Designed miniproteins, single chains. Designs and how they scored, part 22

Each design is a single chain, and the fold is of that chain. pLDDT is the mean over its residues in the fold that is shown.

## One batch from the design tools (miniprotein)

Design m737
Fold by ESMFold2-Fast:
Order: structure tokens, then C-alpha cells, then sequence
Structure m737 (fold): chain A 65 residues (1-65)
């Protein structure tokens, strides 16, 4: 498990690169870290919208839950 840092990193990288697969993986990892599916979805959507700062924060929060 990558934990909160791993989830945040993938979501941020996906947003910066415009890579939907990386963005979605970051969201999924947030869910595995103990976040809800809704939190993971919010992180993934922020990443796909090209907002790396918001994607990173949402993924960290979700994974810490």
C-alpha cells in the first residue's frame, strides 16, 4: 500500500501530465487507504480537471481517513 503520500503523488502527477489513467489510479489508491468511494472519486475528478493542488489534497485527505 502506498498510503496517503502515494495516493496524493499519483493524483497530482495525473493532473499535471493530463493522464486520466494516473489520475484515476491516484483516486483508487485513496480509497484503498481507508477513504470512502466518494472521497476517491472527488480526488480523481479534481485530477482529471487539471487541478493538481486540489487533487493532491483530496487524495491525501481520503487516504488518511
Amino acid sequence: SAGPEGAARLAEEGARAGDPELANKGGAMASVGGGTPEQASAAGRAALAGDPEKARRLAEEAAKA
Scores: mean pLDDT 67

Design m738
Fold by ESMFold2-Fast:
Structure m738 (fold): chain A 74 residues (1-74)
Amino acid sequence: MSPMERLDALEEEARKDPAKAEVWGRIRAEMSDRVAAYIAENPDATPQQVLQYIRDVVVPEAVRRLEAELARLA
């Protein structure tokens, strides 16, 4: 399973539980902030480089953090 597929599965699980949905909301906001910071720090970055950063860094980190936070709620 790719990190993107894993993130989609975790989002679907989180939507079914209010406490998990709140955790997902925070992690999603942190992902958006991280992407915005990357763009601000790298103004010459192409859209393809931004997408690669999301796939290679942001999504894998979000998956690891979401799995850990959801495990604490179990």
Scores: mean pLDDT 82

Design m739
Fold by ESMFold2-Fast:
Structure m739 (fold): chain A 67 residues (1-67)
Amino acid sequence: SFSEELVEELKKLEEEAEEKLAKVPEEEKKETERKLAAQITAEMLRRIGDEIDKELEEERERREAEE
């Protein structure tokens, strides 16, 4: 399902972020963490938006096929 795909993607992005944070000096860690969190949030919101648009298009096509 899309929800399962989002959870898998989120886990992957979090693992990549943890790897990047492990390589960053402590003095930059807080800034890097905020930047990575913002990037992950933006990417997830984009994917959710794309799925909503897809579902709306599929509903439109169903309505046209029945009328």
Scores: mean pLDDT 78

Design m740
Fold by ESMFold2-Fast:
Structure m740 (fold): chain A 59 residues (1-59)
Amino acid sequence: PVASTYASGFHQGYGGERLRKMHGGGISALLARKHGESFYGDVGGAAAEAGGQMGMQQA
């Protein structure tokens, strides 16, 4: 479901951005983006990516 995918992406993006700030690397952000894309094609992947971006912004 799109909402569930968005929430999952947000959680990953938030955690990834926190880790990125500690290590100065975007590896977790890249993994969150890639992971979201692999769940669903256009719709689900876009939702996960949007959630990830918002999660990173909130971190």
Scores: mean pLDDT 55

Design m741
Fold by ESMFold2-Fast:
Structure m741 (fold): chain A 80 residues (1-80)
Amino acid sequence: MEEELRETAERAAREAVEAGASPEEVARKVQDALRPLAAAVHVEAEEIVVDGRRALRVGVMATLAGQPPIALTLVIPLPA
């Protein structure tokens, strides 16, 4: 389950970044992509700098029925 959530979140985040979406738009698209997979989803995105390069940090908290909550952090490189 965690791997499926991670893959879905990464794909949605990468597609949104490639389309020129803002951090808020990336968070929304990731949340929408994860809704069918979880009972509740909260997503945050912020721009960070990693080793002198711009990146987007996407934090995901997902609640699944009958399972412990899953927390994921993704780092998506941004174009220069």
Scores: mean pLDDT 80

Design m742
Fold by ESMFold2-Fast:
Structure m742 (fold): chain A 64 residues (1-64)
Amino acid sequence: SEEKCAILYNFAKGLVLEAEAEGKPVPSEAWLLKRVKEYCTEESVEEAKKKFLVDFNQYVQANE
């Protein structure tokens, strides 16, 4: 749903801002949009956020 995608995107942007404030590597906008579109099809927003957070943290660790 459009609303779920918007919520997940705003969550993702919050993670990017936090990582940037800490001087950590952040994914491209294209990476973020791909993951948001993939996970916003989940039945729950909370499940989508958990899956996104795992992928985001893996990206940060791999690019440090």
Scores: mean pLDDT 82

Design m743
Fold by ESMFold2-Fast:
Structure m743 (fold): chain A 93 residues (1-93)
Amino acid sequence: KPATVEDLLAQLPEVTEEEREVILKYPKDKALAIVREISYLIARGEIEYDPEKKEWIIKNERVKKLFGKDKMTFEELAEKILEYLKKQGRYVE
């Protein structure tokens, strides 16, 4: 069986239990697409989590323009990623 959403979230130590609940509200295919994209953006240094402020900071200028914000909550981040992936035709993979 391929990795579950929960298994992928366990590989992202920056994601809190509350943020996991946000992802798990999405259908499995969308949840997987969102988590994979977040993992990729973190690996590229394009986003960063601030644990003191509990905010996701967008570091990459292209991503800032796509999302329209430089700082956001995890819920906002998930929605922005899903919208972006939908426009790219990738959110159902």
Scores: mean pLDDT 74

Design m744
Fold by ESMFold2-Fast:
Structure m744 (fold): chain A 116 residues (1-116)
Amino acid sequence: GAEEIKELGKKAVEAVKNGDVDGAIEEIKKIKEIAVKNSKDDEVLKAAIDSLDDVLNAAENSDLPLEDKLRIVQTVLEAGKEILKASEEASLEVIQRIIALILRSIGVELDLELQL
């Protein structure tokens, strides 16, 4: 559950730092799948949101090409959207955190696109 997501998050961040874009995307998709399947577990959802935000921060602060940063950011954004759709019965605190992640991901995507 939550511990598995935290380990996947660490792997995704390390993949970003090592320039392994496809590896980072794979780990993001795994985090999303576990969060969606466990959408009634607030601790799993919080772990997923925190891990995806860490990946977003790692991508934004990396030396990756702009196109690769965009691929990672877009994958985080899509993961956040799918988690939100699955989290209809989640606490308001969790829903607010998911929305904040989505809005931040949109902001980073727009900033990167303006640099292309």
Scores: mean pLDDT 89

Design m745
Fold by ESMFold2-Fast:
Structure m745 (fold): chain A 100 residues (1-100)
Amino acid sequence: MKKIKLELTAKFDELPGKEIWEAAEKAMESGDELEITLTLEFEEPASLEEVEEAAKRAADAVETAVREAGSRYGVDVEIETEIEATEEKGTVKVHAKPIF
């Protein structure tokens, strides 16, 4: 079983949904592990709370895409999510593993 890794940098309000979906679909179709790391950039100074909220929304979107892809291929998925937030950037790391 391979691990598919995707690292993306995006503006906090411009989530790369197509790239996320394509990676999730490929991983679930192949029965491979998926690791997505998404770095959210802010053009204006943001509060820590604003960065945390944006990161949580991004994490939710990634997890939803992974679960939807798993559902399409009849695959159950174990998902682990890590969020790191500073006043400069948010980082979301989602690890998804197909299960029996």
Scores: mean pLDDT 82

Design m746
Fold by ESMFold2-Fast:
Structure m746 (fold): chain A 57 residues (1-57)
Amino acid sequence: MELFLKASEAITKLMKQGKKSISFRDIAEELGVSEETLRRSIEEIRQRSQERMERAR
């Protein structure tokens, strides 16, 4: 969760800097983490969000 919030902030910063295309690499670099760590955190959040939707259906 915390890493995802920081990733969201990093994306916002990069957008404010005029970057039209933001990659996982750019985000990971801003956060000082590996691209793999970032991918795992996003995947976990995505999976939980999907589980919520399926439960509500």
Scores: mean pLDDT 69

Design m747
Fold by ESMFold2-Fast:
Structure m747 (fold): chain A 71 residues (1-71)
Amino acid sequence: THAQQQAVAQQAIDLEQQVNQLRAQGKFDEADALLAKQVPGLQAQVQSLGGSLEVTQEGDKVVLTITLPAP
């Protein structure tokens, strides 16, 4: 369970980093397309673990917040 939670958390971190790197380069369309493609799958994985995923914008950055239940 914890290994699966860690894996989805890492996927969210990697996605957030790549999206914000694209945004920093002015590639907003590519960043939005990546979010649209990857978020539904990641959200489904998080929900299967009893958690939730939020996508928010904090200034110039996109932030992915995963909430997973404590054991």
Scores: mean pLDDT 80

Design m748
Fold by ESMFold2-Fast:
Structure m748 (fold): chain A 63 residues (1-63)
Amino acid sequence: SRLEEALAIVQERVKKAAEELEKQGVKVLSASAEIVDDETVRGVIETEKKKLVHDYPVDDILA
């Protein structure tokens, strides 16, 4: 489904962003993606200092 495709893309983006943060000396505790609703997937990166949350519209991900 479109949601499953968007979830996979957001998971990959969050993984790459976490790797980039670690290269910059930021300690990453977790990186994940979840479906919020039928139009939105959420990426979450938790660091030792803060939690970074970004909501991605499915239409923007699959454009």
Scores: mean pLDDT 84

Design m749
Fold by ESMFold2-Fast:
Structure m749 (fold): chain A 66 residues (1-66)
Amino acid sequence: MDDLVAYVKRIAASHGVSITDDAARRLVGLVGDDKAALTVAVATLAERVKAQGRSTITADDLYQPP
C-alpha cells in the first residue's frame, strides 16, 4: 500500500500537480495494485484539476464522473 501511495504521488508530481495522502490512499483502494491503471487515473485527475485552475488532487476529485 505505502509503495503504491508513493508511486501515485510521484506520478501526480510529474504532471505538475500534488495529491493529498488521503486522496492517494483512496485511489489505490479504488483502482487496486495496477500501476498502469493508477498512472492513467492520476493523469486523468491531473488534467481535470488543471482545467479547473487548481494544482492539488483531493479526495473530492475521486467522486466526480468521468
Scores: mean pLDDT 78

Design m750
Fold by ESMFold2-Fast:
Structure m750 (fold): chain A 73 residues (1-73)
Amino acid sequence: MATEASLEVDAAKLAELVGLPGASPREVLLAAVRRAAELDGAEMRVLEETETSLVVELAKDGERYRLTLTARP
């Protein structure tokens, strides 16, 4: 069964942490999730994206997880 989680993040602070100051919230969310997936050894697939939100599916060890990320302005 796929597990679902939702997170709200400060896009400006996250942009600094991922080394993309001034990037759009969408780009920052995508970069952060991609980096986290790489570090965790999970496969990532983008399901939906808007300018302020991102829905991704992560697959690891036979399990699938759906994450919804929303950027705070």
Scores: mean pLDDT 76

Design m751
Fold by ESMFold2-Fast:
Structure m751 (fold): chain A 87 residues (1-87)
Amino acid sequence: KVEELLREKEKEVKEQAEKHPDDEEFIRLLIAYGTGFAIGLVEVLGSEEEKKEAEEYRKKVLATADEEERKAFEEGYKEGIEAAKKI
């Protein structure tokens, strides 16, 4: 289910952030990655309204984020889609 997959990814993100607490850039990109994962998951498993909102959010991130943040977001997004397909 969506909530379980989100909790697992949130735990992974928190564990990685705790290993590198002073690496602000790494934490920023890690958050972008986690957000991408959540958006990818919602675009597959969400309601029609949730899917539309997720798609709009993804378009805004891709239009406004820098190159590194975009890359991290896209990695998470692809993993979210893959995780959702296994449900």
Scores: mean pLDDT 81

Design m752
Fold by ESMFold2-Fast:
Structure m752 (fold): chain A 79 residues (1-79)
Amino acid sequence: MSSAQKKAEEILKRVKDSLDKFKEKISQGKTNGIEDIKKLQKEVENAIEELKKLGQFDTAKEIEELYNKFKEEILSLLS
């Protein structure tokens, strides 16, 4: 309980899955486009905003921290 908490868990799982898939593509040399990074960034930002609107600030913060770590890893690889 509640619907908002269940949705927050689903959003968190989707973001984690998206980040993992992107890392896998990079490790396989299958992605190098700035467009792929921009699309992922928009997906993450939309998820954070949706969670904040649901009052799920702790989960939103967790996604922000995961994405910041991901960005540092990706920028290091693409620099």
Scores: mean pLDDT 77

Design m753
Fold by ESMFold2-Fast:
Order: sequence, then structure tokens, then C-alpha cells
Structure m753 (fold): chain A 112 residues (1-112)
Amino acid sequence: SPIELLREKFIKEATEIQKEQHAALEALDKEAYIKAAEKLLNLQKAVLEELKKLNVPEALIKELEAVINDQKKLIEEAKKAENTKEEFEKLDLKLKVIFLQTDDVLQKAAEL
């Protein structure tokens, strides 16, 4: 299905972004971490627009919009966070939850 292909593309691209985030975390490079998080936000927005074109139910569109808002909030939290491994590990855990929530919406859409 077109949605299954979209999910596969999301997982592939998001995995590469996660590698960039991990490298930034190890380097304690806050700017690089935020840049990678903004790449994920842009990827999520692109997925949202493709789901709208595929006429996915409004309930799933709203669910993904809520996840995108959580990602925006996480980026703002990252900007304010102390540049320590402990704070960045907390942000990374929240980001992993947001990744899983994005994938869950795509899975639900693919099962229609």
C-alpha cells in the first residue's frame, strides 16, 4: 500500500537522523542535536502532508498533529537544557517515545 511505503521511508530516514542525534549526544553538541531533532520534525511534517493526500481519516491526522506538537515542545526543551549527558539522555528517551508514536499512527493508517 502507499502508506506502507511511506512508513518504510519514514523508518529509514528517521533511523539516519537518530544516528546523527546519537553522535551529537556523544559529542555533547547541543547545536547538532537540535539540528537533527529539527530534521525529524520536518520529516514528520512531510509524512503528515502525504497522509492528507492519501485521504487518511481526520482522527489519525489529528493524532499525528499532536505528536508533531510534542516534537516541537521537545526541541524547545532541548534549547533550554543544560549541555550535560544526563539532560540529553532524558531528551533522547522522550524523542524515542515520539518516534514510536509517529510509527504507531503510520501503522494504524496502513491497516485501513
Scores: mean pLDDT 86

Design m754
Fold by ESMFold2-Fast:
Formats: sequence, structure tokens, C-alpha cells
Structure m754 (fold): chain A 83 residues (1-83)
Amino acid sequence: MYQLDAEQQAQVAALKAKIAELEEKEKNGELTEEEKLELAAEVARAVGRQAGLPEEVIEEVERLAREGRLEEAERLMLEAYAK
């Protein structure tokens, strides 16, 4: 189970909201797929650092996001929160 305090929950909520915003902008043609993935990688790295995830996990999440494996990147980050 994910053990997040109120501050970490707010950070996760902000990440989810930002990713949803990027997905919506891509769907509406406001962002290219490449631009969406670059922004998603930046957001994931920032949130991961604030959440205290190991740097190697943050680097892997960022790499997967940049490769277009966004769902796998999100899964890895959430699994790291659970551990």
C-alpha cells in the first residue's frame, strides 16, 4: 500500500493533474507527442525528487517517459512509492 503523508498526496495529485493536462493538450492537437513526453519526463523527475525516491529510480522513470513508455514510467514510480 502507498504510505503517503498529506504533502506527498498533494504532490501526487499535482502530478496526476499535470499529466492529465498534457494528455488532453496532445489529444486536442496543442502538443506533439514528443513535446508531451518531454514535459511528462520533467514533471515525473520533479515529483519523484520531492517524494524522496532514489535517484536511480527517478532516472529510469525519466528515461521510460522520454521513450514514450509513459504508462510503464508511471507504474515504476508508483511501485517505488509502495516500497
Scores: mean pLDDT 71

Design m755
Fold by ESMFold2-Fast:
Structure m755 (fold): chain A 75 residues (1-75)
Amino acid sequence: GREAAERAIELLMEAARTLDFEAEVEATMAVMYLAVAKTHNLSREEIAEGLERLASVAKHPEVAEALREAAEIVR
């Protein structure tokens, strides 16, 4: 569920630091998105759609794939 998706994105953030600055920014945006979404009590489906939107604008294929996987995990 949501906790597993949060952990997956935390692992992505560690991996993104080895890619480049833009990948780290993209991973950090996903972490912030999940934190804010939790505060606003968004549904799992709303959170999954938000992660899919972040994936669609991610420049790094590895970041996009990880965000799509996190969306499936949260749903």
Scores: mean pLDDT 79

Design m756
Fold by ESMFold2-Fast:
Structure m756 (fold): chain A 82 residues (1-82)
Amino acid sequence: SSVRETQRKLHEVLNVPLLSDEEIEKLERANKERTKEAAKEAFDAALRSEEALFKVTSPNPSEEELEKFKKEIEELKEEIEK
């Protein structure tokens, strides 16, 4: 876990007290939720970029290519929700 690794490095470098397993789990849950939201925002931005390109350069990219890209983004969002 990145939170535990970061906390361990802080302990080694700056002599910060080691957190309990419960405190680490709480931070990991919060960090995981923030990471999911950031990733969703990035995917939404990518989708908006492709939609904007479609509107400007119609008929390219094709509707099939845009729909394929939308499906790929939705599948990636579902993987993040897991």
Scores: mean pLDDT 69

Design m757
Fold by ESMFold2-Fast:
Structure m757 (fold): chain A 67 residues (1-67)
Amino acid sequence: NELKEKTSKYNLEMAEEFRERARQTTPEQRIAWMGGAFGLESGAKTGNGGLAGSSRVLAESRVQQLT
């Protein structure tokens, strides 16, 4: 299916953007990003790299609800 091909490519691009962002983070945040990057790269190979976007949305949601 055409949608699956586009989705797989999009997940790969998201993983690459995540790597660039990790390089700009502070040492403390970099450790957290490394943990996420390990899961993200594995997810990208299996087509489940959407964790990158989910992680950001969850962080925003938690700040809004918990604070």
Scores: mean pLDDT 55

Design m758
Fold by ESMFold2-Fast:
Structure m758 (fold): chain A 84 residues (1-84)
Amino acid sequence: MTREEIFEAAKKILGKYPGMVRRQARRVAKTLSEEERKEILDEVLRLVNERGLSPEEAIREVAKKRNLTPATVAAALLLLAEEE
């Protein structure tokens, strides 16, 4: 699975949450460093490509490990989907 596919999955996951939860998740995700957001992406990619987890399952597992919400992990991934 590619980075772009993970970003699309993150967008769908974040979209399932109410607007207030999405705003809170984006706010928390912005407090994470760019390096931490890249580490989150690398870990999600590893779980999907090496353990065969779905993107949703991988995001939930990374969230548990990092003491974050799945919405916050999804928001952090979307912040990495910068326009060039």
Scores: mean pLDDT 82

Design m759
Fold by ESMFold2-Fast:
Structure m759 (fold): chain A 97 residues (1-97)
Amino acid sequence: MEVFTGSLVDALVWMVERLRRALAEGRALAFDIEADPEAVRAVNRDPSLAATYQVTVRAEDVGPATPEDVANLRAAIEALLERLAWLDPAVAARLRA
């Protein structure tokens, strides 16, 4: 199990990189995300607050990836990149390169 604590933007970057590593290694991954629901709602109203709030993400390797897991990992990466593009387009562009 791996743990990351940081701003929402930094946490999303870490999650994308960790999911890409899992995909490259053929591993399935589960995330547990601890965030204040008030903080999440605040960022949803004002993206500039994304650097203000801290979140903790735990990642667990849950074994070899099935084809279904691979599809889910790819979908999760795209969803996180879309969220990151909304919060910080420059960071999202660098991760897509």
Scores: mean pLDDT 79

Design m760
Fold by ESMFold2-Fast:
Structure m760 (fold): chain A 83 residues (1-83)
Amino acid sequence: MKVKEEQIEKSLERMKESLEELRKAIEQKDYLTASKHGFVALSEYSEIYLILQQMKKQGIEPSDKMKELYKEGEQILKEMVSL
């Protein structure tokens, strides 16, 4: 449980870093770099999704904190598409 929660927290942190780098790249009109950071964030969000799905398939209910972190990841992606 704790190890999976830490993995989700690390993926979310990488998503936050990717959002900031995406904002900087857009301001500089560096669309190639922006696309790379967008892809990284989507990849990290997909990793969170797979962790949660794997836990459910094993009959393990994700913690409330894990569910909140997943919702934070969704919010980061929404911010990215609004840039």
Scores: mean pLDDT 84

Design m761
Fold by ESMFold2-Fast:
Structure m761 (fold): chain A 80 residues (1-80)
Amino acid sequence: MVLKIKLPSGEVVELDLDPKEKVTPEEFLEKVLEKITDERVKKALEKILSTLSEEDKKKKYPAEYLAKILEDALKILLAP
């Protein structure tokens, strides 16, 4: 099953992840970074990752929940 993440640019990133699968925010962001070629989006993702505590990086959440949080965070960080 494929999880789709819509970027603020309108680009859609497809991850080979079940939306209900529980993954850590760190693993999730690393998978997204592998699919991104835009340097501005990469820097925004790295900034989000750097704001996570060590405990938060190790907690597992449904991939669909992390995708929604990421979409909202990128809208703020990449606002013109």
Scores: mean pLDDT 77

Design m762
Fold by ESMFold2-Fast:
Structure m762 (fold): chain A 71 residues (1-71)
Amino acid sequence: SSQMDQIDEMEKAFQAKLPNMSSEEQKAELKKFTQQMKDIISKIDDPQQAVAAEMRLISMGGEVQVEIRKK
């Protein structure tokens, strides 16, 4: 779906920004990204697609937390 494509693009753009940001900036950006992703996911009508998107968000949040801890 177009919403899943938007999620993929947003995720890639977000990950590309992280290496150039401080730990505090990464935390603030993660909060904004999480809220934006939740808003998009809430608009997905297909339950299976919505669950897949939620799992991607959880995985992404975990990855960012690990990167923040490494710095």
Scores: mean pLDDT 74

Design m763
Fold by ESMFold2-Fast:
Structure m763 (fold): chain A 89 residues (1-89)
Amino acid sequence: SSQERQLVLQLTAYKLRLIGYILDGKLDEAEEEVKKIFEVLDQLTALLKEGASASQAEEIDQQAEEEKKRLLEQYEELVKQYKEKEKLK
């Protein structure tokens, strides 16, 4: 749907801003961006569950939780890389 497409584009934009904030050392702004990404993922999950069967809804929830887990792992790794790089300046 057009709403789904818009949420996916917003998710992509927020992920790019997250990377930009980390590269600029704006770690507080980066943390707030993670929260915004989670909110968009929750909205997308709710939209995808409309008209889904119970088993499909479970799979959608599992995929959303896995995406959140991957995002947190990527966020932590990027922050670690940024901090290690800054030690060399």
Scores: mean pLDDT 86

Design m764
Fold by ESMFold2-Fast:
Structure m764 (fold): chain A 96 residues (1-96)
Amino acid sequence: SILSRQIGLVLRLIGLEFDISQMDLSEEVKEKALKILEKIKEAALKTEDLEVLERLEEILEELEEILKNEKDEKEILEKLEKLEKELEKLLKEAGI
């Protein structure tokens, strides 16, 4: 069911929002990451397309990997900007 996956994704987003607030990251990185999470949340709640939802789940996994594995804040910001552009392209193509 798409609804079960949407609920699961939103719960993961809420958990990650809390984790980000506790991470030893700059305010600029936190603000950018939280902005991406909010866009994913809004898209997940609006979409009726399972393929779009799967792409949003992939973008969320990439965001988690960037925040957990990258050590250089400049590299984090560059990767987050690229991810935000990927998300914006997906939303435009999906008509969201």
Scores: mean pLDDT 86

Design m765
Fold by ESMFold2-Fast:
Structure m765 (fold): chain A 67 residues (1-67)
Amino acid sequence: SPELIERIQKMIEREEESIRLLEEIIAEYKRNPESATPLQYLIYQITLESSRFIREQLEKRLAELQK
């Protein structure tokens, strides 16, 4: 349905924004190791991986609905 497609597109947009912010945080930690703890860095990496996986699954579902 058009409503479902729009909803999935908005979910992808939110995941892309989260990925962008996490990539910026991780890049900052690599430049300035004092900007976060090693545990915080690990959590950011796990969260980034999870957000990328969710985005990929949403993109696959969207592609199926638009065929």
Scores: mean pLDDT 88

Design m766
Fold by ESMFold2-Fast:
Structure m766 (fold): chain A 87 residues (1-87)
Amino acid sequence: KARAREIIEEALREHAALVVERYRAEHTDISEEELAAIERAIEEGRREILAAAEEAGLDAAQAEEIARRFREQMRATLETGEPVSVE
């Protein structure tokens, strides 16, 4: 169960970083106050997801599946938004 939590936390941390980077790229005039509000919303969502996972009693395999879905959803979101230069 502890490992399942770690897997989900890592995936959520990666997604939070990508969301913030995307907002900076799409909204170059975004204020630090607005960015902080987005970061707070992400942190609140993270806590809710972790609480739900703990309540569901997820094992490591289930956590990996959830992390995979989150990564797929994030990739889809980035593909529909303004692209970040990769090369």
Scores: mean pLDDT 67

Design m767
Fold by ESMFold2-Fast:
Structure m767 (fold): chain A 95 residues (1-95)
Amino acid sequence: ERQAAKERAERLKQLARYLRELGEEAKKVDEASGERLFESADAYLEAAEAYERSVQEGEKKEAEAQMLTGENLAAVARDPRGAEYAAEAARYLQS
């Protein structure tokens, strides 16, 4: 329903802001980790925008953002410099 979609869009926008801020901190020690977090932030922002237009499009974009974020966090976690940021992002996503 439209109201539930609007509330989910706002939550995804908050998640995107969090990942963008975390990416800025990660970028200071590892540029690649920062870029991957920015990519995930942008994907969640696109999902939020899609929910404001259509629930079906929003669900599709959110699934794409979740898949991309899983891949990005796995890559960030494999680099010793990024592992802390990947763990922090994963904890936030599970909260």
Scores: mean pLDDT 85

Design m768
Fold by ESMFold2-Fast:
Structure m768 (fold): chain A 92 residues (1-92)
Amino acid sequence: MPSIIDQILAQIEAVLRQLVKSTDPSKRQELLARLEQLTGHLMMMMRMEGVPDGQIQQVADEMLKAAQSGLEQDEEGLQKHLENLKALVNKS
């Protein structure tokens, strides 16, 4: 079911790109809450597909790093962690 995972990942990317450009605390909080829900959904779908827990944990770790880069308005760090996240999710 990679297509569902790819859809969730695309939504995560969109939220992170909004987060890196946002300076409004209320908007940032809203985006972080959405990111948390999407990340939980992504991990659940990966578990349902039988992805090893170690790989799911690596995805979660890269997700946290991407969110931190977004909050710090670090576009270079965000891009790096997004690329790592995509590679881990699709693993090719």
Scores: mean pLDDT 82

Design m769
Fold by ESMFold2-Fast:
Structure m769 (fold): chain A 112 residues (1-112)
Amino acid sequence: ADVLIAELERMAAELRARAAEGDVEAEALLRAVEVILRLAREGRIEEALLGEVSLSLAFMVAAILVSQGKPRLEALAEGFRKAAEAARKNGLEELARAFEEAAERLRALAAA
C-alpha cells in the first residue's frame, strides 16, 4: 500500500507539473491518477489496484493500435475508452468517468 501510494503521488506530481505547462495528455491522465490515488489513500486497495490494471490496459491498447499505424492521440483515446469500460464493469464508476473524460479530451486533440 505505502509503495503504491508513494508511486501514485510521484506520478500525480509529475503529471500536474506537465499539465501546468500546457501538456493536455498529462492533464487527461492526471484526472484518472488522482481518482486511483484517492482510492488508495482511503484504504480501498483492491479498487486502486483494479484502477491501475485498467490504466495499464489503456496504454497496452494504445501501444497495439500505434503498432498497427493508428495516430498516437487517437490510439490513446481508444485505450482510455477501453479502460473506462473495464472500470465500469468492475463497479468503479468515478474512475470510469475520469477515463471517459480523458478519452474525449484526447479525441478532441486528435481532431484539431
Scores: mean pLDDT 84

Design m770
Fold by ESMFold2-Fast:
Structure m770 (fold): chain A 83 residues (1-83)
Amino acid sequence: SLAEKAYEEGRELASTLSKETLETRTNLFLDLAKKNFQGPVDLDFVADPSEVEELLKKARELFPNDPEVWRDIGIVAYYYKLE
């Protein structure tokens, strides 16, 4: 799907970004997720990589056809060294 391709594109893009840019984009996504996905995604507090992994799995299920979300998920997954 286009979303799955966007996920891989996000991971590839992340590998080319500076550490500062990666941290900024990752934190921006997590902040937006906490504000907009509360309840459906259980994002009241993200303290560690295991909580981030759960968040990304729920976000993929909630937004199965949104390539921009999946690209951001790919960037965050790369930063936290997830799948």
Scores: mean pLDDT 71

Design m771
Fold by ESMFold2-Fast:
Structure m771 (fold): chain A 80 residues (1-80)
Amino acid sequence: TLQQQVQQLTVQAATVEGEKSFSDMDAQAQIGQATELSKVDPKKAEELKEKVQKERDEKLKELDEKMEQYRQLAQELLAQ
């Protein structure tokens, strides 16, 4: 049914939100490793932090686009 399809899209969006949370936690752990590296090589530590932040931002953008796609699909189904 239409309601089941909308519910499925809602669950998919919630799954993506969970993936965003996991991605943020992983990035924080990697930043912690970079902080330890800064004690011996501050330049490499800065490069690692920039890499982790860039990769996190790219992942979050991908996940946000996926969530928006699910929202648009649900809205389109409800408009029918």
Scores: mean pLDDT 81

